# Designed miniproteins, single chains: the designs that were tried, part 9

Each design is a single chain, and the fold is of that chain. pLDDT is the mean over its residues in the fold that is shown.

## One batch from the design tools (miniprotein)

Design m283
Fold by ESMFold2-Fast:
Structure m283 (fold): chain A 106 residues (1-106)
Amino acid sequence: DNIEEIKKNLLKAGVPEEIVETIAEIMKRARESGLSSEIFPLLGEIAAGLVVHSKEKDYDGAEEYIDEKIKEIKKILEKANDNELLKLVEKLEELIKKWIEEQKKK
């Protein structure tokens, strides 16, 4: 339920499909690994930051907020020794960084 709702909200806000699908994949894998209670709130905050970035064009504020939440997720995954999920979060970080840089140049 929560995954599909987040996907719809992000797509409606104009977030790229690749970022949305990567967030959904992280949520599915976190649920399978028993990390959903730790990861989902932080992914929800990243999703909120992406929506704010897309609608309000607050590029600098959204980037700083999202970076902080990604760092928190990485610390959780490092402690959990979940290298597969960590790589997926690193992919999300690179996709978001690329998208924000492309939006700043427009």
Scores: mean pLDDT 80

Design m284
Fold by ESMFold2-Fast:
Structure m284 (fold): chain A 100 residues (1-100)
Amino acid sequence: SKEELLKKLKEVRDLFIQKVDEIYDKLSEEEKKFVFEFYEKMEELFDKIVDALDAGDIESAKQLLQELVKLAEEKKKEANPLVQEVLEEVIKKLQEIIDS
């Protein structure tokens, strides 16, 4: 349902923020910028997902979630090990939403 998907998206956002906060003091300025740029792109995709859900288009919302998973997987390849672990947890949570 729309309400369940919105709740799960909030849980993904909260998870990402919490996990980044735990490692933030260990990140270089360049790594902090990398994390922030990923966060901005994630928020842009979340806005598009919300718009699709508001239109009743659950299929498009799931497709946008798959695009976010792909973005996270691509960014994970360029990330340091600490950021890779954060992105792996986000990918897992997003995949659970898609598979539900």
Scores: mean pLDDT 86

Design m285
Fold by ESMFold2-Fast:
Formats: sequence, structure tokens, C-alpha cells
Structure m285 (fold): chain A 101 residues (1-101)
Amino acid sequence: MTAVVYTPSLSNTGDFVNKIKEFRDNGADTLVFRPGFSISKEVREAVKGIKVVALVTNAQTLVGKLIEDRALYYGADEIVRTPSLSDDEAKSLLKEVAKKL
């Protein structure tokens, strides 16, 4: 499996969709990313045929639960739940999760 990670800098839905297409063209079959509320239904179509793993930080908080629901809504196949993480810790964990897929 070729796994790719989404960084927080790709917060625009159109940029994210284009990046998924680029990854698919390069043979990626798995996407690992940290979701936010800006992710829309367009992402669901773009990830068709790709396994989607979403990293949810602060999973026990109301915000974390809403992000989890949003991730499932746009087609996440698996949720990785963590306690509160910094952006750097989250980036490191995304790379580690991608290596284990």
C-alpha cells in the first residue's frame, strides 16, 4: 500500500481534492489526514477507491466528536483517536500511521 499524508496547510477543499487526485495518479491507495470542518462532500467523491484514515485529536471533547462525525460523513474508513496533540506531534503521528498501513 502507498499511503500519503495531508498537512494542515491543505485546508481548502479544492486544493485537497486536487491533491488526492495527484496522489491517486502516483499510485496512492491510502490517505492519512487530520480532518477539519472545512472538508465537504466533494472529498467523498475524490477518495472513492482510496482507504481513508482520519486522525482525531481531543477525541473526548465535543469538538473532537464533531470532527469525527464530519470525517465519517465524507468517507473516512478508520478513525485514529488521540488525546490533545500539538500540530508537530500530529504531523509526526500521521507519518507513523501511514508507515503502519
Scores: mean pLDDT 69

Design m286
Fold by ESMFold2-Fast:
Structure m286 (fold): chain A 71 residues (1-71)
Amino acid sequence: KDKVLLEFQKKLSALDAENADTDPELSAKYAQSAFIIHQAIVSGTPLEDLLKKLAKVDKKIAEEVKEKLKK
């Protein structure tokens, strides 16, 4: 679980950096999602609560994380 979440956090942070100049709103969503995942790893947040928090930021990001954790 934590390895998959760490890889997702890194991916979202990279997407934040890539979009920072061209789409600041999208960049902010990626940054916020990466931060939520980081907090979940540190706090041991239950997956269900993590997915609810991510869905409030962006439903597509939440679904991608859910799909990766299901495999």
Scores: mean pLDDT 78

Design m287
Fold by ESMFold2-Fast:
Structure m287 (fold): chain A 75 residues (1-75)
Amino acid sequence: SEEFEREVREGVLLLEAAVYLQIAKNSTDIEVQKEALEKVRRILEELERLSDDPQTIAAAREIYEEVEKILKEKE
């Protein structure tokens, strides 16, 4: 039960991170992109605390790096 609840929570957090990545990709507003980066960073930090699964953590890091790249490519 608790293991299943943890898996569901991890999945929801990854989906939330993916949504913020999509917001960053679709926005031309640097403030929106900065907020998306902050949201994904918090999600990554939460997943690092909750999960011992390297694949889950790697997926969240990839999303974070993509959002960070989008922000750094804007001047």
Scores: mean pLDDT 84

Design m288
Fold by ESMFold2-Fast:
Structure m288 (fold): chain A 64 residues (1-64)
Amino acid sequence: MEEAIRKGGEALAAAVKAGDAAAARASAWQVNQVTGLSLEEGARLAGEAGGVDPETAARMALAP
């Protein structure tokens, strides 16, 4: 679980830095599957683990 969150965070951080909303959503969804958190909470957790602003991570993962 810890390792999955760390890897998800690294992938989400890379997606946020690249401005890739689809990749950010995919990374957040993977963290959601492992943790059982909502997509928004999973994105925040992954953002924190990846070293990016959690609110930015959540907004990008939830972007239409």
Scores: mean pLDDT 76

Design m289
Fold by ESMFold2-Fast:
Parts: C-alpha cells; structure tokens; sequence
Structure m289 (fold): chain A 84 residues (1-84)
C-alpha cells in the first residue's frame, strides 16, 4: 500500500540520518509485512548509503502513484523512442 511505502521510506531516511518529508511523517505506522521486510534488511547489514538509495527509490514510486505516472510517462516516452 502507498502508506506502507511512505512508512518504509521514513524508516530508511531515519536509518540514513536524513530528515523525512511531510508526506512520510504523515504516514501511519508500518504494517506487519513491511516491518518484517525492514527487519530482514537490518539483519542483512544494509548501510546508510543503501538505506538512502532505498528511500529515494521508494519516494519515486510514491511520486509516480500520486501523479499518475509523471516519471512513468517519461520512461514510456523513452521506450517509444528506442523502439522507433
């Protein structure tokens, strides 16, 4: 769910030592599946840089969901150019 993605992004930002966005701060607590994923990532030894990369990717997914594919429309356009 979008809220779980925002909550995961908030956790990733906190682990990276970065300030969460207002959207992330407004997210409800992580669901049990998202908490299990976070535990696995922590146990895997993901460092601050990897947490930052994960957070940035998750924010991209949320932005695409909210905008109806602002970045997705650009990716589709690039794919169409390649197929020409």
Amino acid sequence: AENDVLALARYAYEKAGLEASEAMKAAPPMGPLTKALVKLLDEAGVDKEEWRKLADQLLGVVEQAKKGGHDLSELIREAEEILK
Scores: mean pLDDT 65

Design m290
Fold by ESMFold2-Fast:
Structure m290 (fold): chain A 95 residues (1-95)
Amino acid sequence: VVDYTPTPEQAARFARLEAELREVDAKSEQAIKNKDIDGLKEVIERLERLLDELTALSATLPDNSRFNVDVGVLIVHAAVLLVTTRKELEKLEKE
């Protein structure tokens, strides 16, 4: 593992993306509960943008840094949530 200290910009990007993922996760749960098709579509679009931004942040970091592992955890969370939200949207559109 390489000792790597993130720049203030990288740390700020991580904090913003983590907070946004938490917000999107909560909105996904609410949209599923309310059977809100438009809300689920918005969540999917936000998750796709989040995943792109997290992947871009990861690309600026050394592959074997602890900080890149933390970014990777958010990428996995966003990817799983995207798959789950897409499945819930398909169920509602078929109902």
Scores: mean pLDDT 84

Design m291
Fold by ESMFold2-Fast:
Structure m291 (fold): chain A 64 residues (1-64)
Amino acid sequence: MGAAIAAELIAKALAGDEPVTSPWLSPEEAAVVLGALAAAKDVVITDVEVAADGRMRVTIKKAA
């Protein structure tokens, strides 16, 4: 599931000019998403939020 979330985030970021924020992800899902985003050259990670329960939320935008 993390790979599908990463692909959707990248597609949304490239389709628009605004930052795109993920849903709250389990730590396992977040690891997969972050790995996929780090490999992408067309997007940058602008923020990573960590909830008290360990879930993570990632915001990305289209690279300049």
Scores: mean pLDDT 80

Design m292
Fold by ESMFold2-Fast:
Structure m292 (fold): chain A 86 residues (1-86)
Amino acid sequence: SAAARREALLDAVGEIVDTVLRKLQEEGRFDPEELEKIRRAVLLASRFYETGDPEAAEELLRIVDELAKKYPETQPLADRVRALLA
C-alpha cells in the first residue's frame, strides 16, 4: 500500500540518519554540512510522506546519494529510498 511504502521510506531515511550520526560520533567530529544534510533529508521525507511532492523526492534522492558517496555503509539504504520513490 502507499502508506506502507511511505512508512518504509521514513524507516530507510531514519537508518541513514542513525548511521551518519554514529559515524560522526565515532570519528569525534562535528560536521555542520553533514548535520544539515541529514536534517534536510528528514524534513524532505516527512514532506513527501504528507504531500507526495515530487520536488521533495528529487531533493531527497540527491541528498541520500551524496551521503552514500561519503558513507558507503548507507548505499543499500539509498538504493531502497530510490526504489520506494519510483
Scores: mean pLDDT 84

Design m293
Fold by ESMFold2-Fast:
Structure m293 (fold): chain A 60 residues (1-60)
Amino acid sequence: DVANRIKLLKKRKEDMLSKYQNKIAEFAKKNPETAANWQRTMDMALEQMNKEIAALEAEL
């Protein structure tokens, strides 16, 4: 079921965002460059996940 796969990917995306946002917040105070690196990593992962979700939605 494509719809169920989309639901699971969206849940993983939410969990990932929470974890990365916590790391970004932690490092923003101590090392802004490290925080920026975590932000870029998160943005890249989001782009990949959004592409996967869009591809699955196109199959609906």
Scores: mean pLDDT 83

Design m294
Fold by ESMFold2-Fast:
Structure m294 (fold): chain A 63 residues (1-63)
Amino acid sequence: AEKIREMLEELDRLAEEFAKKSGRMYERVQEAIEQFVQAVKAGDYESAERIYEEALAWIEEAM
């Protein structure tokens, strides 16, 4: 529960950073957040963690 909350907060922070720099990257992060939230709502925390890790990988590549 706490780990999932921290993951979501981190994605929100990254979205906010990209909102100022790249609308396209902002949209990609928002899509990742939406997929993450859907997985959490389904109780699929393994998929939520995977979505988070994959998002961090391409975010790091884009920074």
Scores: mean pLDDT 79

Design m295
Fold by ESMFold2-Fast:
Structure m295 (fold): chain A 100 residues (1-100)
Amino acid sequence: SAAEEETVAAFAALLGEEVAALVRELLEALRANDRARAAEYADRLQAALAPEDEEALAFALTPALVALHRERVAEHADHPEAPRALAELERLEAEWRARR
């Protein structure tokens, strides 16, 4: 998505191309619903970053992760938890926007 591309470009500028490449792989794994691969790249990012950079990374990933989760909820729109999941994603996006 555009949010994913913008997120990766921002990380290349702020934290370097190595971190940006790991973010791209993480987002691709999450989009593919490959939990094992997503966990592997999340662990690599955690190992590569200082704690303060991990918090900044988590904050900056919020719009891309919200977009991915919205896409997943749309695929399961008939699920009983779908309305609650959408409300939680709206809350997270609003909180992120307030801290921007």
Scores: mean pLDDT 73

Design m296
Fold by ESMFold2-Fast:
Structure m296 (fold): chain A 85 residues (1-85)
Amino acid sequence: SHMKEELARRARELRRRARELYERALELKAPQSVINEAREAEAQAEMALAMAENPEASDEVLEQTRRILEELERRLREIEEELEK
């Protein structure tokens, strides 16, 4: 399915971005709350990837995965802004 492939590709991209933000937060000795948010974002991206790659995933699960990825994109932008302070 084109949708599954697109969601999986997006999830891998956001997972990598979340990992990079987590590593940067550690290097900058950011507040523990920010470090935790980046770690949770990476875990959320990994979960979304697993959902997108599940061959038994229903259309409802794929739609939920899309919404999770949209929310994750927003969260990553907020973390990026916090680390620029």
Scores: mean pLDDT 88

Design m297
Fold by ESMFold2-Fast:
Structure m297 (fold): chain A 84 residues (1-84)
Amino acid sequence: SLEELEKEYEEAVKRMNDLIDKITEVQKEAQKLGDEAMKATPEERERLKKKIDELYSKGDELAQEANDAFLEAERLKKRIEELK
């Protein structure tokens, strides 16, 4: 039904926004670690670099999930428009 599609659309948009917020937090954490690495010893810098790389990998995964949620929302939006 139209009502079910509208609910699914709202849920997809919410998922996308929640994922974007998580990406923002990951980016903030990576920036903090990057700033710390600039002041760190060589040994500590290598450890921080590994954590930064892990955060970028996590950010990439979240970005893919956010893109999937965006595509789902766009698909649902088109179906809703077809019923109006």
Scores: mean pLDDT 88

Design m298
Fold by ESMFold2-Fast:
Order: C-alpha cells, then structure tokens, then sequence
Structure m298 (fold): chain A 95 residues (1-95)
C-alpha cells in the first residue's frame, strides 16, 4: 500500500513540522494505541504516518477530515486526548 519512498517523504515532512523523528513518532503513536487497547502493525503505522503527512500538505483525507493541520501537529507534539481522538478516527476507518 504505502511505498518506502512515500513513507520516507511523509516522515521527513512530519519531522520538519513537529521536530519528531520516525522512531519518536512510532513510540508516541504506539503508546497512544496501547491506551486505546490496540497495537498497530508496521503496515498500519506506515499508513497512519502517510495519511497524517497528506493532511499536513492540505490534501483531503477522509479518515482525518475532522482535524485541522494545527490539531494534528498538537496531537503529535503534545499527545493527550487530541492524539487519542486522531488515532481513534484512523482506526475506525480500517473497519
């Protein structure tokens, strides 16, 4: 689904906007997933990162439609309920 090149470009964009490396993003996202009672596969994590990057470029992303670019940056940098809600919306789109 997500190519290695697409993932690399997505990670670089998120790092530019948030200061978070891929490893830091995986820790933050997997910790939030654990709070929701789930664990993400590598392919699900890669898809989440890709969709986040698409939204941060101003593209329409149905699974993240309720979130502004600023809310996504806040979710990734501050965590909390905003990140849990963002991840919950993503997970519901996989059903």
Amino acid sequence: SVTSKELEQAVLLIQKKTGLSEDALEVVVQLAAKQLGVSLSKSQFNLFIFLVAQKLQGKSVASLADFSQGQIIEALTQGGSTLLNLLRSFLQSLS
Scores: mean pLDDT 88

Design m299
Fold by ESMFold2-Fast:
Structure m299 (fold): chain A 74 residues (1-74)
Amino acid sequence: MEEKILELIRKAVDALREGNFEEAVKYLKQAADLAVKENASEKVRSDIIELANLLKRLYPEYKEEVDEIIKKVS
């Protein structure tokens, strides 16, 4: 199960690297939703939060959506 979450995190990172911030937010939100549903480990939740904080620094326009993601997995 966590393998699917890690795949979504990887897709979010790839999207971010390519400048596809809308796709990055989309995949990160999917990863967060799945992490909550499947009671993912602290490590996986921490990885999502770290990526979310990076995304907020690079693209402040997505702050509200990203803050919601952080709140959900915390």
Scores: mean pLDDT 82

Design m300
Fold by ESMFold2-Fast:
Structure m300 (fold): chain A 67 residues (1-67)
Amino acid sequence: MWEANYQAILDSYPGNDLLGLTAAANSAYNAGDFETARRLYLEMARMYEAMGDSDSAKAAREAAELA
């Protein structure tokens, strides 16, 4: 189920591993798991906001809306 996949990915890429989360989100999207991809993009947006990168956070939120 998408919830278990999402949590497993978060457990694998904690903190600010944005490269790992980006790869995981793109993999989920390409596999048709749009809910996992959407949740990962939203988590990336939160990480960007915490880092003070509002432009990248906005881009991640827009990616979530497209998934």
Scores: mean pLDDT 74

Design m301
Fold by ESMFold2-Fast:
Structure m301 (fold): chain A 66 residues (1-66)
Amino acid sequence: MDKTVVALIATDLPKEKVEEIVKKYGGKLVGVTSDGSIATVEFPDVEKAREAYKAIKEEEERLRKE
C-alpha cells in the first residue's frame, strides 16, 4: 500500500486522455465529474503528480492550438 499524492485537476480533456496521461506518469485516475471537467488523480509522489499535471496542461494548450 503506497503513500500517495492526490490532486484535483480542472481540465477540458476527456476522461480517456486524462487517464492515459496519468498512467504514463505512474498515477491512476480515481474519479472524474460527470461532465469530465474535474479529475481526481493519485500519484506515488509529488514529482510525478507535477509532471502529469504539466502534461495535461500542455495537451490542453496543444488541442486549443492557439
Scores: mean pLDDT 75

Design m302
Fold by ESMFold2-Fast:
Structure m302 (fold): chain A 83 residues (1-83)
Amino acid sequence: SEEEKEFIEKAGEEGLKIFIEGASVESWPLEEVMERLNKLSEEAYKKGLELFGDEKVAEEAARAVIDVPLKLAQQLALLGLLA
């Protein structure tokens, strides 16, 4: 549904915010950034399950929290912008 897609998209956006703040603004170690992303991923899974009762939606939201910032990190690394 559109609501499910919007939820998954927002989960990815929340992950991106943590990555941008941690990696560029706060300069946190990668381990700390990943720990915060994993925690948000778990929260997205639980919320997705509660809202939609669908494990697949919950899993896709949890994955988006990690995958969306990692794709950006890969692009930034290839461009030599991630230091």
Scores: mean pLDDT 80

Design m303
Fold by ESMFold2-Fast:
Structure m303 (fold): chain A 80 residues (1-80)
Amino acid sequence: MAAAQALLAETQARAAAAEGADLAERYEAARFMVAAHRELYAAAEAAGLLDEGTRATWEEQGAALEALLAELAAEVEAAA
């Protein structure tokens, strides 16, 4: 739990840092956060840190980040 919680906190901190950015910067940040979240999830799984509660939280966070990325991608495409 502790390591997985630290990784989730890092992802959330990066998301918060992006909230004042323009659309292109928000898209770039979301793209990096999705990639980082996937890498950290794989590392946590390999380390045996994923119990059912931790896995559910990570999957929820991952889905939220992917939804955000999809929305931002659509906004970037519409602006182009």
Scores: mean pLDDT 72

Design m304
Fold by ESMFold2-Fast:
Structure m304 (fold): chain A 76 residues (1-76)
Amino acid sequence: SSAELEQHRQLTLEAMESILLTETSNKVQEYEDKGIKISNDEAFAISLQEKIDAGDPVFQENGLLRAIAEAMIARL
């Protein structure tokens, strides 16, 4: 059903958002360990770009990437 498809989409977006927030924190820590201080926004951008460059299929799909970006921006 349309409601079931929307539920799956919402759960996927929430899971991806949680992963991106965790990876953002890990990226800040990675740079801090190297003696470089970066912002959470910069760490988020770096992590997102690394996923795109690595050919992650989730981040190659413009529709899904756009939806994730819109959800993240709405919380900033």
Scores: mean pLDDT 70

Design m305
Fold by ESMFold2-Fast:
Structure m305 (fold): chain A 58 residues (1-58)
Amino acid sequence: SVAELIQQLKEAIESEDPLELSVVLGVADIYRVVNRIDDPELLDIRQRAQEKLDELTR
Protein backbone atom coordinates (compact mmCIF):
# COMPACT_ATOMS: atom_id res chain seq x y z
CA SER A 1 0.00 0.00 0.00
CA VAL A 2 0.99 3.67 -0.36
CA ALA A 3 1.01 4.13 3.43
CA GLU A 4 3.42 1.18 3.85
CA LEU A 5 5.75 2.61 1.17
CA ILE A 6 5.71 6.04 2.86
CA GLN A 7 6.61 4.37 6.19
CA GLN A 8 9.41 2.30 4.57
CA LEU A 9 10.84 5.43 2.91
CA LYS A 10 10.77 7.30 6.26
CA GLU A 11 12.55 4.38 7.98
CA ALA A 12 15.15 4.25 5.18
CA ILE A 13 15.86 8.00 5.62
CA GLU A 14 16.27 7.49 9.40
CA SER A 15 18.61 4.50 8.85
CA GLU A 16 21.04 6.62 6.75
CA ASP A 17 21.99 3.38 4.95
CA PRO A 18 22.63 4.01 1.22
CA LEU A 19 21.79 0.39 0.33
CA GLU A 20 18.44 0.46 2.20
CA LEU A 21 17.59 3.84 0.61
CA SER A 22 18.44 2.51 -2.88
CA VAL A 23 16.32 -0.63 -2.44
CA VAL A 24 13.27 1.16 -0.97
CA LEU A 25 13.44 3.92 -3.64
CA GLY A 26 13.51 1.20 -6.33
CA VAL A 27 10.49 -0.57 -4.84
CA ALA A 28 8.57 2.74 -4.54
CA ASP A 29 9.33 3.70 -8.17
CA ILE A 30 8.19 0.27 -9.47
CA TYR A 31 5.01 0.53 -7.37
CA ARG A 32 4.23 4.03 -8.72
CA VAL A 33 4.71 2.94 -12.36
CA VAL A 34 2.72 -0.32 -12.01
CA ASN A 35 -0.18 1.26 -10.07
CA ARG A 36 -0.11 4.68 -11.83
CA ILE A 37 -0.19 6.45 -8.45
CA ASP A 38 0.57 10.17 -8.01
CA ASP A 39 0.11 10.44 -4.24
CA PRO A 40 1.46 13.84 -3.03
CA GLU A 41 2.78 12.50 0.30
CA LEU A 42 4.52 9.57 -1.44
CA LEU A 43 6.09 11.96 -3.98
CA ASP A 44 7.31 14.28 -1.18
CA ILE A 45 8.87 11.51 0.94
CA ARG A 46 10.37 9.87 -2.19
CA GLN A 47 12.07 13.19 -3.03
CA ARG A 48 13.45 13.45 0.55
CA ALA A 49 14.77 9.88 0.36
CA GLN A 50 16.49 10.65 -2.97
CA GLU A 51 18.08 13.80 -1.49
CA LYS A 52 19.32 11.80 1.54
CA LEU A 53 20.79 9.11 -0.76
CA ASP A 54 22.53 11.83 -2.83
CA GLU A 55 24.02 13.35 0.38
CA LEU A 56 25.30 9.96 1.61
CA THR A 57 26.85 8.96 -1.76
CA ARG A 58 28.79 12.20 -2.42
Scores: mean pLDDT 81

Design m306
Fold by ESMFold2-Fast:
Structure m306 (fold): chain A 88 residues (1-88)
Amino acid sequence: MEEIKKKQEELRKRVVEIARRAVEGADREEVLEEAKALLERLLDERNKYQKAPEDLIKEAREKIEPIAEEFVNDLEGLREALEQLAAE
């Protein structure tokens, strides 16, 4: 239980940080790389527990969606994957 709680908390912090950096005009390549790392972690959690944490996926979508238009194409795959995980 403690491990799962720590991982969920870490993933939430990563989602918030990625969104914040994108809004603040951080380097596009860095933001994309961090978003890909977050996606890999979310997919690993899904595979390990069969069900993705619904609250975490919802929060991730809400934080990623308002990212500047210029990042939409780069982060589209991440958003689609998060939506797919939430639907399952």
Scores: mean pLDDT 55

Design m307
Fold by ESMFold2-Fast:
Structure m307 (fold): chain A 83 residues (1-83)
Amino acid sequence: SEAERERWLKELERLLEEGLLSEESYELGKRILDAIFNKDLEKLREILLEMYKEAEKKTGKSLPKEELEEIINKIIEEVKKAL
């Protein structure tokens, strides 16, 4: 519900204000919440792919494209089940 979305957003704002969350992580968290609560699974997939590509750049470890797609698909299916 919109009320649940606002509650999660307020919690992200609290963590940001307390210095427990970076501004970048806060913006990412908002994007994820928007995708989940709007049931925009394509947008959620896009965000997850961006996150994994950044992780590959930071770690120097590359996952095969098929393996990455399987991981993203599993996350999306779990989110669908929770909604």
Scores: mean pLDDT 78

Design m308
Fold by ESMFold2-Fast:
Structure m308 (fold): chain A 85 residues (1-85)
Amino acid sequence: SLFEELKKEVEEARAKGTYPEELKERVRRYLEEVIVAAVPRALELGYEVGEAVVERRRALLEQGVRASPEVEEEVARALEELLAE
């Protein structure tokens, strides 16, 4: 998954004592896309979402941030797995 790839790169960078700005920007973009994708999916699945998170998503959409299909699929799967008993 995109998350697992980014997590591995971040862990390697931290272990080497270097965290490049390009990697930080990729992580930030991933997190922004997750917020855009997660809020509507969480609400559809019956989760409660805090107002601050809903407002952050609105601001990101107004800035032109869009979730990629890959991030949307990853987020949907993760949220569905969290509800599995």
Scores: mean pLDDT 81

Design m309
Fold by ESMFold2-Fast:
Structure m309 (fold): chain A 59 residues (1-59)
Amino acid sequence: KKRDEYMKEFAERIKKLPEDKQIEVAREVESLLNQGFAEGKLDEAYEKAKEIIDKALSE
């Protein structure tokens, strides 16, 4: 499933964050992807999740 593929991709990137941020970012990304999937806006959710992870990794 496309949602599961996105979640795997983001999980690999999230593992590069500090442990405390991993939990926070993982919750946000999972919530966004699940909501996007339910609403038929998975691609929009992917872009938002990507921005969250990119910002977290740059800090």
Scores: mean pLDDT 79

Design m310
Fold by ESMFold2-Fast:
Structure m310 (fold): chain A 82 residues (1-82)
Amino acid sequence: SIEELVEELIEAIRAGDEERATELFEKLARSGKLTVEQLERLIEAANEAGNEAMRLHLRIYISESDLSEEDKRRLLEMLDAA
């Protein structure tokens, strides 16, 4: 499920497993089904871990997503709060 992939990605981010985190993120990004709540959790994990690569991937994904402009702005502000 998407939720299981999100949980695995958070664990990979926190562990500093960049290869696994990239693989899991690519699978999630291809699905196009990440919710605002899931993106918030991923941003929080990336910020806490200092994972600059994941922060960049999340920024690109959010900017290119079909989310509302309000949700995009809020999520991008969360990324910048690190």
Scores: mean pLDDT 87

Design m311
Fold by ESMFold2-Fast:
Structure m311 (fold): chain A 69 residues (1-69)
Amino acid sequence: KLEEELKRLTQEINRKKAEEVQAQMDADVAKEQAELLSKITDFLNKLIDTLNELIRKVQELLQALAEAA
C-alpha cells in the first residue's frame, strides 16, 4: 500500500515538473513574440515621425510661397 502511494506521488511530481518545463518554453515563445511586436511598433512610430517631418517641410514650402506672393 505504501509502495503504491509513493509510486503515485512520484508520478505526480514528475508530471508537475514536466508542466513547469512546458510553461517555461511557452513563456520563452511569448517573450520572442512580444519582442517582434515591439519592433513592429517601433517601425510604425518611425514611419509616423517621417510623415510628420514631410508635413512640416510641405508647410515650410507653402509658407515661403505665400510670402513670395
Scores: mean pLDDT 82

Design m312
Fold by ESMFold2-Fast:
Structure m312 (fold): chain A 83 residues (1-83)
Amino acid sequence: SLEFPEELAREAGERVRETGRELGLPEAEIEARVRELKERLLRGARRIINEGGRRRLSGEEIRERVRALAEELTAEAIAAIRA
């Protein structure tokens, strides 16, 4: 199920929105950046889940890898806004 990645995408999106608003970015630009992050996270999560299933990784191991991806993509998005 993509429920866990969707929840992480929602949380990451709020962090990006908060940073964008603090820096005075237009709402349209903030929402475009949030959409990009969500798309990248869900695509990457699908790959992690499918590979993890094939490799018979535990649910905990799969969740850890998806969480790591979410943090990486969120950090990249925030760094891009601050650049």
Scores: mean pLDDT 87

Design m313
Fold by ESMFold2-Fast:
Structure m313 (fold): chain A 82 residues (1-82)
Amino acid sequence: DELDLEGITGVRLYIATEDPEATLAEARAAAASAGLEIRGVEIYPAPASEEEARRRLDELKPVARELKEKGIAVIAPVRAAP
C-alpha cells in the first residue's frame, strides 16, 4: 500500500524445485535485497496427483506455519477441491 513505488507492493513466488525451503530462503534474500515483500508462495510444478500434493504440503507444514504467522500466503497448485 504505502510502500507502493510503481503499483507493485508484493510478489508471488513459484517454487520449482524439490527443495522448496531452500528455494524460498534464496528468493526471500533476493526480494529483501530489492526492497520487495513476498506475499504469496506457490508450489511448482503442479503435482501429478492429489496424493502427491498432500505429501508435499505435509512436508511444508513447518515452513507454512512460519510463513502464515508472518502474513505470507501459501498456495497449493492442486484444484481437486470436492
Scores: mean pLDDT 57

Design m314
Fold by ESMFold2-Fast:
Parts: structure tokens; C-alpha cells; sequence
Structure m314 (fold): chain A 74 residues (1-74)
């Protein structure tokens, strides 16, 4: 089974742009899931962070372009 690990590094400026507040200069988010489930896990994470549906879509678009992706076969 193909598993994708996506690592997202959010700088203070990116956090502010997404409407998130953090005392840290950067936040690292890691999601590891089967390739087909990665987007669903990212949506769930964005919702848990308090993002609206529109902000969730913007977060996913940002994540697709800025995420560091590692693929493993299990």
C-alpha cells in the first residue's frame, strides 16, 4: 500500500495569512496516510484548527504547493 507523508512548515506570516495565531515563529504539521486519504486528513486538521470551509480550501491549495511529500510502500 502506498503511504504519503506530507510535512507542512507554516511561518508566522503564513499563519497570519490563514487566520491562525501562534506564539511560535513557525509551526510544523505532519500527516501520514494512504495516498487517497491524505487530503481528507488535511481537511479534518484544518477544520480542527477552526478554519471555515473557504479557509480549509485555501489551506489545501497552499499545502499542495508548499508541502514536502515523502512516499513509502508498505
Amino acid sequence: MKVRRVTLTLTKEELERLGLTSPADQVTIEVEAPDEDVEAHLRRLAAAMGLTPEEQERFLAWARENGKVEEREL
Scores: mean pLDDT 74

Design m315
Fold by ESMFold2-Fast:
Structure m315 (fold): chain A 92 residues (1-92)
Amino acid sequence: DEIERLALLIAERIARASPEVRREVAELVAELGRELGVPEEVIERLRRAIEAGDAEAAARALAEILARAPSEREAALRATALALYVIGLELD
């Protein structure tokens, strides 16, 4: 529930960003997914959703990736880092 809500909040933020920011975020989340051992098809699904600005599809795929973190604490830290990165790109 909490991971799903965080994923949706992050996905909504990304969907409102410029196409340039969305492409950078898509690359970052692909790296995170590979680090967590997520199947490439899930990573590509997330990448496509982010690039298209499809918040709901991106949230669903992101939640799957975060659920593969070793703990809820690790999932929350990775989600927070991603959110801060997106905010940083929006401010620059």
Scores: mean pLDDT 77

Design m316
Fold by ESMFold2-Fast:
Structure m316 (fold): chain A 65 residues (1-65)
Amino acid sequence: MTADQMVDAIRMGADMMTAGRSRDDTLAAIAATMGPAMADMVRRAYDGRSDDIPQDVLDRLAAIA
C-alpha cells in the first residue's frame, strides 16, 4: 500500500461524504474498490487517529489543501 494510494482513498472518502454518502457506505465503497486494509486506514483517519497515518500521506494531503 503506497502513500499515493492512501491519499487517494482519503480524498475519495471525503468526496463521497461531501456528496451526502454515509460514513459506513463510504468505507464499504473504499473496501470494494481499494481493499479492506485501505478502508481500515481511512476509518482510523476519520476516527481522529492521525498518529497511525504515515507522515508521507499527511505531507501530500497538506500539499493539496
Scores: mean pLDDT 71

Design m317
Fold by ESMFold2-Fast:
Formats: C-alpha cells, structure tokens, sequence
Structure m317 (fold): chain A 55 residues (1-55)
C-alpha cells in the first residue's frame, strides 16, 4: 500500500520538474530555484512534508 503512495509522490515530483522545465524557458524566468534563503527553503520543505503526511 505504501508503494502506491510513494509511486504517486514520485510521479508528482517528476511532473513538477517537467512543468518547471517547460514553463521557465517559456516565461524567461531567471530564478533557477535559488531565489530563497536556506532558512525559507527548509521551512517550505517542512510544510510540504507535513502536507504529505495528511495525504
């Protein structure tokens, strides 16, 4: 059962990466993913981790 949730989480991560690759060149976004401070990035990751726990 965990395998299904893990597979879906990977699919979502892959889709997000594919969308970023497509959207960023099209929009001309210069931020390559390092627009936040380490502290803000860590907090964002913790929020995402908690959201994943609710799924």
Amino acid sequence: MEAEVEARARAVAESARELDAEVRPDLGIDTSGTATTPAQAERAREVLRRAAELV
Scores: mean pLDDT 59

Design m318
Fold by ESMFold2-Fast:
Structure m318 (fold): chain A 55 residues (1-55)
Amino acid sequence: MKEAAEALDKALTASHKRLEASKISKEDAEQKGKEQMAANKELVAAWRKVQEARA
């Protein structure tokens, strides 16, 4: 009984820590996603200009 209660408490604590870390990671991922989208848009525009200049 005591071992099962300790294992359950440990698992719950670990789950809560993971959920908290996931929330922070999601916010960071959104920010990086926005930056990556802007960078990719710039790269696509530059690539099109190079293609037109080479043609």
Scores: mean pLDDT 72

Design m319
Fold by ESMFold2-Fast:
Structure m319 (fold): chain A 50 residues (1-50)
Amino acid sequence: IGGSLGRTVEAAVGKDEGDEVMALALSSTEGLYEAQKRMNAIVDEAEAAR
């Protein structure tokens, strides 16, 4: 969501997806958990695609 991790997410799925993940993290405790799971999946997919 921040720094290089945020850039990786943006590069892999675009700015809109990154913004959604951050919004989820800020909305609630459950949102934070879901945002982290989604972000990890996106990062793993991006790394596998390289």
Scores: mean pLDDT 63

